# Designed miniproteins, single chains, part 33

Each design is a single chain, and the fold is of that chain. pLDDT is the mean over its residues in the fold that is shown.

## One batch from the design tools (miniprotein)

Design m1196
Fold by ESMFold2-Fast:
Structure m1196 (fold): chain A 88 residues (1-88)
Amino acid sequence: MRKQLEDEAEISLLVMAGAAAKSAGDYKEAAEYYEEAGRLAEEAGNYEEAAELYEKAAEALKKGAKSEEDKKRAEELEKKAEELKAKA
């Protein structure tokens, strides 16, 4: 299906962008890329992949955390990843 191939290619690109941002020390930007990749995987029904991507986003956000709100956001992403793994 065209959408499935398109989503998979976009997920791969976002994961690479997130890894590059993380290497540059821009952890919040890395978290945003991983979270968007996770959303695409979740929309495609790939719950296990989505969970892994949300975990990467949470890890990046924890490293770049400037406030308690950032830490709380990371915990919410980790909880969402656990819920998605339970569905996979």
Scores: mean pLDDT 80

Design m1197
Fold by ESMFold2-Fast:
Structure m1197 (fold): chain A 61 residues (1-61)
Amino acid sequence: EEEIARLRAEIAQVDADIKTLEEEIKKNSDNERKSAILYTALGILKAARDFLEWQLERLER
């Protein structure tokens, strides 16, 4: 019960972070170095989100 609520909150936070990063990538599209760093961070956040989603699905069945 609490674990499901925690995972949902973490997924929501990661989704917000992903959205913020995607907006930053768009703003920095002309800066190749900065874009590369932001794309790497985005990949890490998406992987974390997928892992949290997998955990949530397993708990909800």
Scores: mean pLDDT 80

Design m1198
Fold by ESMFold2-Fast:
Structure m1198 (fold): chain A 69 residues (1-69)
Amino acid sequence: EVEKLKNEAEELRKKAEAFQTSADYLEDVAKQSSPEARQRLLESAQGARDEAEKYNKKADELIKKVEEL
């Protein structure tokens, strides 16, 4: 069902946005941190961005299914 797939894709994009916001926060904290803490925070930020990308990819796959119908 097209509507269900669109709603699911929107929910996935909201989750991606939350991870993106977390990554931005971690990068800002890293700028104010010690060198050793900065590296760990930047790695955590990258992890959050990777999660955001995964959710966006799932959303894109759902939208592609809608477009192929």
Scores: mean pLDDT 84

Design m1199
Fold by ESMFold2-Fast:
Structure m1199 (fold): chain A 56 residues (1-56)
Amino acid sequence: VPALKETLLNSTYKGDKLEAAYALKKIGGEVANNALKEALKSSDEFVRKAAEYYLK
């Protein structure tokens, strides 16, 4: 989970960010959901949109 959060927030590759968000959604649970919620606060619009999509 920590590695997926790091990939979602810090990767230079949009595909890796999207895969990390999807993996966090699939894992579920409080820690994974909290990682997606933190991504909603990102300065990167793509990261925010990916987190919004998977939190719905």
Scores: mean pLDDT 75

Design m1200
Fold by ESMFold2-Fast:
Structure m1200 (fold): chain A 57 residues (1-57)
Amino acid sequence: QLAALQQAAADYEAKLKELGEKMVKNRSDLKTFGKYAKEAKEAFDKLEAYRQAIDAL
């Protein structure tokens, strides 16, 4: 259980890094930037939920 939650948290952290790089690359395209920013917010919310679940164990 704990190991699975830690892996999920690590996966979302990697996804956030990828989305951050895509946002920087597309900073002049507001539509594409907004798309990746929304995905990054969703991934961050998921990461925080997993971190809190780990802390509660």
Scores: mean pLDDT 80

Design m1201
Fold by ESMFold2-Fast:
Structure m1201 (fold): chain A 74 residues (1-74)
Amino acid sequence: SSNLRAAELYALALMYRWLAEHSEDPEEAIELLEKAIELLEEAIELSEDPELKKEAEELKKEAEKKLRELKEKL
């Protein structure tokens, strides 16, 4: 199911975001956040669940904001 795959991608994105938050290396944190954003974009595209789409879109906005902040500090 595309919805099951979307949920799996969303869960994986949450893991990458968590790893980014706990990384002491800003370059590593950037790579992890970029991976999370890619996974969230795929989850949004595959999902027909409006709740999952909304949560994924919100998480993506948060990740993109954090990515910008980290890139500006390098």
Scores: mean pLDDT 87

Design m1202
Fold by ESMFold2-Fast:
Structure m1202 (fold): chain A 99 residues (1-99)
Amino acid sequence: AEKYLKEGKAALKAGDYEKAIEYFEKALEEAEKAGDLVLRAEALAGLASAYALKGDIEKAEEYYRKAAELRDSLTDPMDVQHVTLHLMGGAADIAIAKR
């Protein structure tokens, strides 16, 4: 899953938002298979950023909410902090897209 998260982030920086969505969807699938809630939340936050930058604010806010809900179910403070950093990125991208 981490490889697809990295590729998704690289695609976002390149402006390839559709490619970023594909990579984050693959990251989400692998995280779900692994039962990794942290990677699931990161992939959902990545999807929120990708949809926000693509201009799909409704989907961006939906994925952001899903990522935030997963973050709230985490019990490890370091996992909470790690996911929160990714959610901050998603929130910033949504705010930029709403301009």
Scores: mean pLDDT 79

Design m1203
Fold by ESMFold2-Fast:
Structure m1203 (fold): chain A 96 residues (1-96)
Amino acid sequence: MSDEEIEAEVLILAGAAAFVSGDYEAAAEYFEKAAETAKNDLRLQGRALEMLGEAYYKAGKYEEAAKKYREAAELYKKAGDEEAAKEAEEKAKEAE
């Protein structure tokens, strides 16, 4: 794994910890940074954006959540992960 992939995974773990504690704003900041850091890994970037969408959804930012889920779906599709893409698309529709 590259240093960027390791950094992105650490940021995802930090974001997940904030998320389970109910700090959705902090979770969103971690997941957003993870997505930027993982820009060379389509699947990891998609996962970070999907988690960012979850954080926005829990914070009541439904339009932002739907947008991030759609961005994640496009990245999963480019990575060849059709199942993850479909799940992200369904989450986007639910957030609308």
Scores: mean pLDDT 87

Design m1204
Fold by ESMFold2-Fast:
Structure m1204 (fold): chain A 49 residues (1-49)
Amino acid sequence: HMEELGRRVRELLERIRELRKKPFSPETQAEIDRLNAELRALAEEAAAQ
């Protein structure tokens, strides 16, 4: 379970990094915000365990 969480966190970080390299747009910003919120939720879940 913890290994699975680590992989999901890594994938989200990589996706955010790729999106940050793109030109700013409302769509890209919304996607980054969504992924960042999901990453935070996963970090809170891991801390709760």
Scores: mean pLDDT 78

Design m1205
Fold by ESMFold2-Fast:
Structure m1205 (fold): chain A 102 residues (1-102)
Amino acid sequence: VEEAARRAEEHIELARRSPPAEAVRHLEEALREVNRILAAAQEALRAGRYEEAIEAAEKALRLARRVLEAARELGAPEELVAAAEALMDAAEAIIREAREAL
């Protein structure tokens, strides 16, 4: 998850410094990296590694929120905003389920 988080942060930073079309592409790449972190969190949850699942999901939540903030600032398409919000919801669901299982 560390490499995926680093790549997501790089894409968010690049989006803020790019023209609108390139910025949207960078935010989409950041969301793909967030999805990779969520997949790892979900796998940890299924394996009973609840602390690992919480850590990964909290990382995904923070990154998805940063993408949402950048998307709003840039006037990105509603689909991108909705995608970021969906990933935040997914991360919160994993955190809640893992905490209930501890």
Scores: mean pLDDT 88

Design m1206
Fold by ESMFold2-Fast:
Structure m1206 (fold): chain A 68 residues (1-68)
Amino acid sequence: GKPLSEEEREKLTKEALEEIEKLLKSNPSFSDQEKAFWLDLARWGLSQVKTEEEFKKAVESLKKWIES
């Protein structure tokens, strides 16, 4: 896979975290502590990803787990 540039990583991370935050806010079953946990987990997980393909898969997995 094509390696992510730092600029692309920052942009994709910002966009992904905004989408994850919206999903968490739309689910009234999550407490504020659980929402903070998911956002922290997402920040950490996305920081470990090296390629654009891995990044997209990580975001999709996080969204599915939050929606479940």
Scores: mean pLDDT 78

Design m1207
Fold by ESMFold2-Fast:
Structure m1207 (fold): chain A 81 residues (1-81)
Amino acid sequence: ALEKIDEAIDKIAAAANASTDLELQITLSMAIMLGSVSKMEEDEKELERDAEILMKLAEELAKTTDPEEARKLVEKTAKEI
């Protein structure tokens, strides 16, 4: 679970590093923070669920170039975690 969250964070960080859009970079940084906070979950089943949700977010963010769509994805994910 933690390993999957770290993989998701790494994918989001790679997308942020590849972007020249400041708004997108800020949104991706928020997603990284969300992943880091999720690593503090003490329930193993909740942690595994959160890892799956974060990995899906990372895959969707890697395909997104629109800061508004990225923001919506991060907000939706924050409500699910």
Scores: mean pLDDT 79

Design m1208
Fold by ESMFold2-Fast:
Structure m1208 (fold): chain A 57 residues (1-57)
Amino acid sequence: MIAEEVKKGLEAARLLLEGASAREAAERSGIPLATASAMKRALEADPELREEVARAL
């Protein structure tokens, strides 16, 4: 179900915004490490995306 994947993605994003490593975010949220690494890079490169995700949490 898409809602389950969205919840995992939001948990990973939350952990990354709190300063967690991509590995820690992947392990704690259940998403693949490659996905967590891509999310971390995207959040670091795009301040607007970072703020938008923070508001969604």
Scores: mean pLDDT 77

Design m1209
Fold by ESMFold2-Fast:
Structure m1209 (fold): chain A 79 residues (1-79)
Amino acid sequence: MLEEARKRVEEAERRIKELAEKAAAGEISAEEAEEQVRRILEEAREAIRIVAEAEGYDPEEAYERVLEIAVGMVRKAAE
């Protein structure tokens, strides 16, 4: 399960980076990018929590921080 969780987290990170690039290029609005980031992270929520716990972090706090960072990243990219 842990290896699958890591793959899901890596895939979510890749998708979020692609989304930030599209927002920076003006291909998608900041609002649309943020909505897609929230959806991606919600789909990967269990995987993020599993990886965080395995690395010694509190799963809920780790998920909240990842969400905050990812949303901030796409908002900044859209500027």
Scores: mean pLDDT 82

Design m1210
Fold by ESMFold2-Fast:
Structure m1210 (fold): chain A 79 residues (1-79)
Amino acid sequence: EAEKLLQEAYRAFKEGNYEKAKELAEKAAEIARDTNPTYLAGALEVLGLALEKLGNKEEAKKYFERAASLGNSYSRERL
C-alpha cells in the first residue's frame, strides 16, 4: 500500500501536480511510519520535494533531514 502511494506521489510530482504529490506522500509516510523505513524515507523525500515546489522551503528541508537520517542517499546529497 505504501509502495503504491509512493509511486503515485512520484508520478504526480513529475506531472507538476505538487499538491497531489504532497497529499499522496503524506499518506504513504503515515502507512510506512511503523512498518517500512525505506518507504518512509522515500515518502518524506517526495513530501520535501513537493513542499519545496510549493514555496515551503524551510519545511521541505526538515523533511529532507528526516529522510536522510533514515538512510536516503538522495536526501543526504541535498543537505
Scores: mean pLDDT 78

Design m1211
Fold by ESMFold2-Fast:
Structure m1211 (fold): chain A 62 residues (1-62)
Amino acid sequence: SAAAEAAYRAALAAGASEEAARAGQKGIDTGSSHEAYVAGVKAGDRLGGAAAGAAGKEFGAR
């Protein structure tokens, strides 16, 4: 879950709360579920578009 850790840190750097950053981390960590991944990215987007973008790229969202 290196991608999930990177997303968590990126969300915190963008000013997200720890709870919200953990939600994004869980979304990526369960990335086999497209819904969970999308929810995590969306949480990051609400907290900072840059954090959501970085999380998506790190996870390899194509």
Scores: mean pLDDT 57

Design m1212
Fold by ESMFold2-Fast:
Structure m1212 (fold): chain A 68 residues (1-68)
Amino acid sequence: LEEKAKLLKEALEEDLSYKLSEEEIFNLLKHYLDGLPLPDHMEKIKAALEKINLKSYEEAKEIAKLVS
């Protein structure tokens, strides 16, 4: 879980010029889990989420808390 959060945090820092709140990160992760397209500028975030193998809303909540 901690390693997954670290990978996502690094990807967020690379793709974004601003920091997301815990709620914003959780909403982003839910959006991805629901199969909705991420913005084009989030290529590294998408790659990190695929590598993480994010599986559930419960896991997304824990990761959002660790990343924020």
Scores: mean pLDDT 78

Design m1213
Fold by ESMFold2-Fast:
Structure m1213 (fold): chain A 56 residues (1-56)
Amino acid sequence: VKREFKSEAEKYLYEGSLALLRGDFDKAIEYFKKAISLNDPEVKKEAERMIEEIKK
């Protein structure tokens, strides 16, 4: 996989996923919220799904 990000939203989605893997749920949620705020519809859908899974 290439480390090229199509947008800042994808970068935040990636950072959130890394925080989630480290067990830092608060940091993961913050990154996912930042990804959502950038109004990329595909990234928003994925980030919202990740936040829902963390809160369960």
Scores: mean pLDDT 77

Design m1214
Fold by ESMFold2-Fast:
Structure m1214 (fold): chain A 58 residues (1-58)
Amino acid sequence: SRDEEVDRLVREAMQAAARGDLAAARAHTEKAASLLPPEEAQRLREGMARFAAAMAAS
């Protein structure tokens, strides 16, 4: 389902961010965002940017 695909892409984005692969994290985030309504896509992008910044600061 679309929800399962979004969850998978978000998990892949978080894993990429955790290993420092910001390009892969962004690519997975944008794929997930493309499957969401604009408001949810914006929240996802902001959340993933904050998560990636936190991972980089560790």
Scores: mean pLDDT 85

Design m1215
Fold by ESMFold2-Fast:
Structure m1215 (fold): chain A 75 residues (1-75)
Amino acid sequence: MKKDVEILKKGIEKLKSLPNLTPEQFAEILDEMIKEGVSPELVLEVARIFTEALKQGLSKDEIIEKLEEFVKKLE
């Protein structure tokens, strides 16, 4: 849904503005997206992408890139 994509893009922009991308800060932004009405299934996919990227030792910029790629595929 168009609304879901816009909420996800807003969340990613907030993540980009952070000096560090911690699990706690990521969880806060996920909570904001849920409150804005994003689909729970999309929240779970975003959380999965983030968790796997952290597990692989990816940098903040690499994690953001993977999240942007995911959102782009939803368009």
Scores: mean pLDDT 79

Design m1216
Fold by ESMFold2-Fast:
Structure m1216 (fold): chain A 76 residues (1-76)
Amino acid sequence: SDIEKGKKYLEKSKKAVDEGDVEKGREYLDKGLEYMQRAAERGDTEGAISLVPEAQEVQRRIEEAEGKEPSPDVPL
């Protein structure tokens, strides 16, 4: 499902950032957000929202690694 794919990409993004590959982490985060948006467009808004905390955590870690202020807002 789109939600399962989104979760998988968010997990890959977190792993990449933890390994110091911030660029790859960004790529995987973008893919995860794309699948979350597709799920919401199909009416699975609850499923997409359930992944928002993980997406926010990954985005925060990426922005911190880039030397930027973390964004509290994650678009679906």
Scores: mean pLDDT 77

Design m1217
Fold by ESMFold2-Fast:
Structure m1217 (fold): chain A 89 residues (1-89)
Amino acid sequence: SLAELEEVIREVEELLEQVKAGKVSVEEALERLDEITERVAKVAPADEYERFKLVVDHIKRRAAATGKITPGELEALLQTLKELKARVE
């Protein structure tokens, strides 16, 4: 539902602020991204989920290579979710 998608957007916004503040480890952030991805899979149309999953997979690949998740990567994910919400409204 739209309300569930708005809740997911709030969770990504919270994760972004925790990453900016250095309050969450990369491992904890990746675990939260997995939980967020599972929730998006249940509420988003398949084509919109594919777009979202592409951004998540990019973040995970970079985290595996660098040991880091950047605020910019989470901002890109947040933008993808907001665009998804606009398309399904």
Scores: mean pLDDT 86

Design m1218
Fold by ESMFold2-Fast:
Structure m1218 (fold): chain A 71 residues (1-71)
Amino acid sequence: GELEELEKKLAEAEAEVARAEAAFAAAKAALAAAGADNAEARAALLAADIDLGVALIKLGSYKVALENLKK
């Protein structure tokens, strides 16, 4: 039912956050190696930061929804 669908979405969101955290760490390291003025590395870090933020919001929303369904 709805609970099982939400638990699946929560697990997917947790995996998405883990991937986004790894991508953000890699982009941060790449910028450090390339230099702060490297436009491509800066753009990649910004994209990774946005992706991580979105993933964290999605994870948080599913956690709240799951808690509300469990009373």
Scores: mean pLDDT 85

Design m1219
Fold by ESMFold2-Fast:
Structure m1219 (fold): chain A 114 residues (1-114)
Amino acid sequence: MIEVRYAEHEDPAEAERAFEELTKEAEELVERDRKEGESVTILKAEVRTLEELREFFREALEAIRNGTRLIALSVLAYDLSAAEVGEAFGEFVLEMEREGLDARIYLGVALQRR
């Protein structure tokens, strides 16, 4: 199961607040949805390039390879489009499928655009 939330703001302070709110929502969803004995990971990143975003998703993939079954991902992305974020996330999901990995994923994305 995959759940994705997006928020976009021109104001950096509003984007940062959206990132904090998405992070709190992801943490609350993880606590409600976790199964007894389930391995949980929460990862947060601020990224400025598509390469940094791909590195963040590689870290998420390693957590799942190491036994995570419920993962919350929160990203504050500067100067990236929703399409670029979607492409990198799609690559991550496809790699999980190729490796036969199964995890429940919550992704919150705050976009700061000029």
Scores: mean pLDDT 85

Design m1221
Fold by ESMFold2-Fast:
Structure m1221 (fold): chain A 77 residues (1-77)
Amino acid sequence: MSEKELEAETLEALAEIYRGIGNVLAKQGRLDDAREAYEKAAELYEQSAEVMKDFNPEKAERYRKLAEEARAEGERL
């Protein structure tokens, strides 16, 4: 695994954790905390996309889609 792949995958894993936290907080009615968690997930997915943009453009595009989804989840609350 390259340094870039490891970095992007680590950022992706952190984004998934924050997205999961957002889901739990939303279910508990903690909507402001949930929005912050979803926004942090989106930022981490965007960072993964930046790391991958020149190395693996297809994976970068997938990360951008995940960032859009996470942000949209927060905006729906």
Scores: mean pLDDT 87

Design m1222
Fold by ESMFold2-Fast:
Parts: sequence; C-alpha cells; structure tokens
Structure m1222 (fold): chain A 80 residues (1-80)
Amino acid sequence: SFDEIKSKILEAAVRAAKLSGTVEDEERAREITQLVSKISKLVFEAKSMEDIEEAVRLLQKAAEIDPRLKPIVEEVKKAV
C-alpha cells in the first residue's frame, strides 16, 4: 500500500541519519542530514507516487555522498 511505501522510505531515512552520525567529514554529514530532513518532509506530505519518486531520488543522492547507503536505497527501490 501507499502507507507501507511511505513507512519503508521513512525507515530508510532514519537509518541514513544514523549512519551520517558516523561520518567524520562534517560537511558530508551535514549534506546527508539536510537530504534526510527533506526526504522525511516529502514522504510525510506525500500525496502521489511522484512525491515518493522525488524522495527516492534524494535518498539516492545521499548514497552518492556516502556509498554505505547504497544497500538501503536498493531496499527502498524494490519496495516502490
């Protein structure tokens, strides 16, 4: 369901935020935190699959900054 997809992406965002706390580069950690905040807002306010696709795109951007997030992004892509 749409609510299950939203829940899955929010769980991924929480996991990404937790991993950003282990990033020694403060600028990269800040970029990931900003992306996570934007993802959470988009998912919470999401009314269509287009909003979900934008949230996934931002999560993918976070994975480009921190490759440890790639498995999390792949899990979300399989759920969407």
Scores: mean pLDDT 80

Design m1223
Fold by ESMFold2-Fast:
Structure m1223 (fold): chain A 60 residues (1-60)
Amino acid sequence: AESIFPDTEEGKKIKEELEEAMEELRKAKTLEEILRAIGRILRAIGEGFELYLEEKKKLE
């Protein structure tokens, strides 16, 4: 039960989302594409921070 996949899966999804968003930003040639990619990056970072804080609280 402690090694349940959801905790690892959430972290992995955030990493994949961030990597995809960074790829979109690298390929972006229009302002709209750039803004869309930045939006995805900011969302992923926010989710990452929340997950990080929850994990840190669990360890402390």
Scores: mean pLDDT 70

Design m1224
Fold by ESMFold2-Fast:
Structure m1224 (fold): chain A 72 residues (1-72)
Amino acid sequence: SDEAERALNGAGAMAAVAGDEAAVAYVSKAGQAFRQGDYDAAIAYLEQGLAASTDPRTKAALARAIEAVRAA
């Protein structure tokens, strides 16, 4: 869905601004999985990103992306 794609792009942008290279990598993998229709893998990658991040804005964006993918 457009909402999930937008949330994934937002999480990637927030992680990049925060300098969180691990979160950027996990969001990239989640986006690839989402485009392939593998929503379980996308959620797993986003959860790994959320666990690795300590930046509040990045964590909030990742949580939003998880919710958006679950709703897709």
Scores: mean pLDDT 86

Design m1225
Fold by ESMFold2-Fast:
Structure m1225 (fold): chain A 87 residues (1-87)
Amino acid sequence: MLEVKVEVKEDEAIITVTARGATPAQAFAAIYKALKEVRDKVKKVKINVYATRDQYEEMKRVAEDAALAAKRMGFEEVEVNVTAIDD
């Protein structure tokens, strides 16, 4: 399961991703799509990734790649948090 929630508050977007059995490619594509949707609306983005413990290291790499993509898109402030959840 892969769930993505996007919230926009003034000049900041909060992208929350919950990944359970999703591939790294699926998770990255979903975050990248969300980043593109908010790119012209906000200058700050917070990416919160919730992943099962068995996928934590994979999703941490996805989050790091997503942060680099956000910086390349021109976001001025990029914050990334990865949290392990029990399934």
Scores: mean pLDDT 84

Design m1226
Fold by ESMFold2-Fast:
Structure m1226 (fold): chain A 61 residues (1-61)
Amino acid sequence: VDQKVNSISKSMSKQGITLSQQEKNQMKTSNKSSITKMLVSKGLSKGSAKIAATTLYSLSK
């Protein structure tokens, strides 16, 4: 999960979006819907946020 959070964080940084440690922890512990909403609020597109949230959710099973 940490490796995927880091991968997504790097992709977002390339698009000018910086994630705090609290937001990274939210990506590890929150459900898919909450993660998607948080990523959209940080400036990620709805489509990209859904893909990122789905990837993280698939890893947590």
Scores: mean pLDDT 72

Design m1227
Fold by ESMFold2-Fast:
Structure m1227 (fold): chain A 56 residues (1-56)
Amino acid sequence: MKTGLLLAETALELAKQGNIGDAVKLLVYARQLGGNDPKAQELIKETEKIIDEEIG
C-alpha cells in the first residue's frame, strides 16, 4: 500500500535522525497500512532495528 510505504520511509528517516519518539509513532501506522507491501515491510524491519538499539 502506497501510504504504508511512505509512512515506513518517513519512520526510517526519523529513526536515522535520532527522533525515536516520532519514528515509533509512525512505525505503528506503517505496520497497519504497509502489511501488503514487501518494500514497506523491509523498511519497517530496518526502523525496528534502529529503535531497538536506541531503546535497548
Scores: mean pLDDT 79

Design m1228
Fold by ESMFold2-Fast:
Structure m1228 (fold): chain A 82 residues (1-82)
Amino acid sequence: GDLAKAQAAAAEVAALAAAGDGGSASALLIDALQRYGGASPEEALEAAGEVGRLVGEGRYEEAARKAIEAVKRFAGAEAPMQ
């Protein structure tokens, strides 16, 4: 996989969520999960919806953490064996 690109996308989504920009954070997370993580559209929408909801509730730190966890869950699961 594209682990380095996924990590960069996770950092950008987390920064947007921490700034309270739930719309941009959700849009970028959907793209990153599908492009780098191989997530289905449904899985990407579910993760982005959770992040957007937390931003809407003013839980910016939790939203940022959830965005990073989502990217790691989909992109970090593929470790090449030696």
Scores: mean pLDDT 77

Design m1229
Fold by ESMFold2-Fast:
Structure m1229 (fold): chain A 67 residues (1-67)
Amino acid sequence: HMTLEEIVKKLEEEVKKNPNNADAYIRLAGAYLQLGDTEKAIEWAEKALKIDPNNERAKRLLEYAKS
């Protein structure tokens, strides 16, 4: 069983190793949203869109976080 905090740490390490991996940024945004940190979720989703501007998962997550 992996906690949300453990998932965040793992994804932060993945982002450090592969800074152009948009999927890791999206997963990190989702994890922060689950933790209730809407501001960080928005920040990571926006970073994902900077890497992959047409990423529908990032767009949907950003819409949800801002609603």
Scores: mean pLDDT 83

Design m1230
Fold by ESMFold2-Fast:
Parts: C-alpha cells; sequence; structure tokens
Structure m1230 (fold): chain A 74 residues (1-74)
C-alpha cells in the first residue's frame, strides 16, 4: 500500500538520521547523507499527497514518534 511504502521510506530516513548523529562524519559524508535524506523526504511527500487526511495524520504521527527515539539518544 502507499502507506506501507511511505512508512518504509520514513524508517530509512530515521536510520540515516541516526547514522548522522551517532558517528563522527566528515563534512563531505554529512553532505551526502543530507542529500540522500532530502531525496527520500521528497518521495515521502509525493506519497503523502496520495493519502487521505486521516492517513496523512497517521503518517505524520509515525514520523514524529520515530524521530523522537533518535533525538532522545543524544
Amino acid sequence: SIMDEAKELIDEIVELVREYKENELSPEEKEKLDARIKELMTRVVELELQLSPEEQQELRAYFVEKMKEVNEKV
């Protein structure tokens, strides 16, 4: 489903954000990760536009919850 695809992309984004936070990366490595996250986020937005308002709310809640887990480990 579109929701499942969007959630899988969010999971990938969260893992890249975790790598960014947990590792000592060079500026070049950070730029590459930022570019990849941006590409994935663009795809998530494209999928979100195909969802109902209720599904969009569910997807946003999923993203917020996953990102909280990464941020609390800083």
Scores: mean pLDDT 82

Design m1231
Fold by ESMFold2-Fast:
Structure m1231 (fold): chain A 66 residues (1-66)
Amino acid sequence: TPEVDEAMKLAAIRISKEMDLDPEEQKRLGAQMLKIKEESQGDVEKAKKQLEELEKEIRKLGKVPE
């Protein structure tokens, strides 16, 4: 769990900076990451793969999905 939390925190900072996310977009990103954390439930590899897929989707769409 702590390892997943740190990886998500670092990814959130990086994505927010690279995509120039406003506070509302950052909130949506946090919600999406929380969903990944809940669905992965201690599976670090699964969480990382879902996080990579989310980042890919954000870059493709140019925005954080709801």
Scores: mean pLDDT 76

Design m1232
Fold by ESMFold2-Fast:
Structure m1232 (fold): chain A 102 residues (1-102)
Amino acid sequence: SNEEIIEKIKKIFNEFLDKVIEVMRKAGLSDEDIERFRENAQKKIDSFIEKAKGMTKEEIKELAKNVLSSIAGEAMDLTGSKEVIDEINKIYKEALKKIEEI
């Protein structure tokens, strides 16, 4: 069902956010920058959940990939460090693979 697909993707997004925030925290980003990032990401995820209710499985997966890419891009832009960007990119690729395997 669409509900099961959305729930799986929600779990992937939550695991992705937790890992990215931990990388950002260890990289020395401020609590204010991390909180702003988290809130912006959550708004995108909430919007995804509402839109996904009326979509096909393929449309849900495509929208999820676009949302994930947007969140990952924002995280990479916030850090500016090549090492941190590379770590976030690894987490992003793992999350993409999990969405594709649904």
Scores: mean pLDDT 90

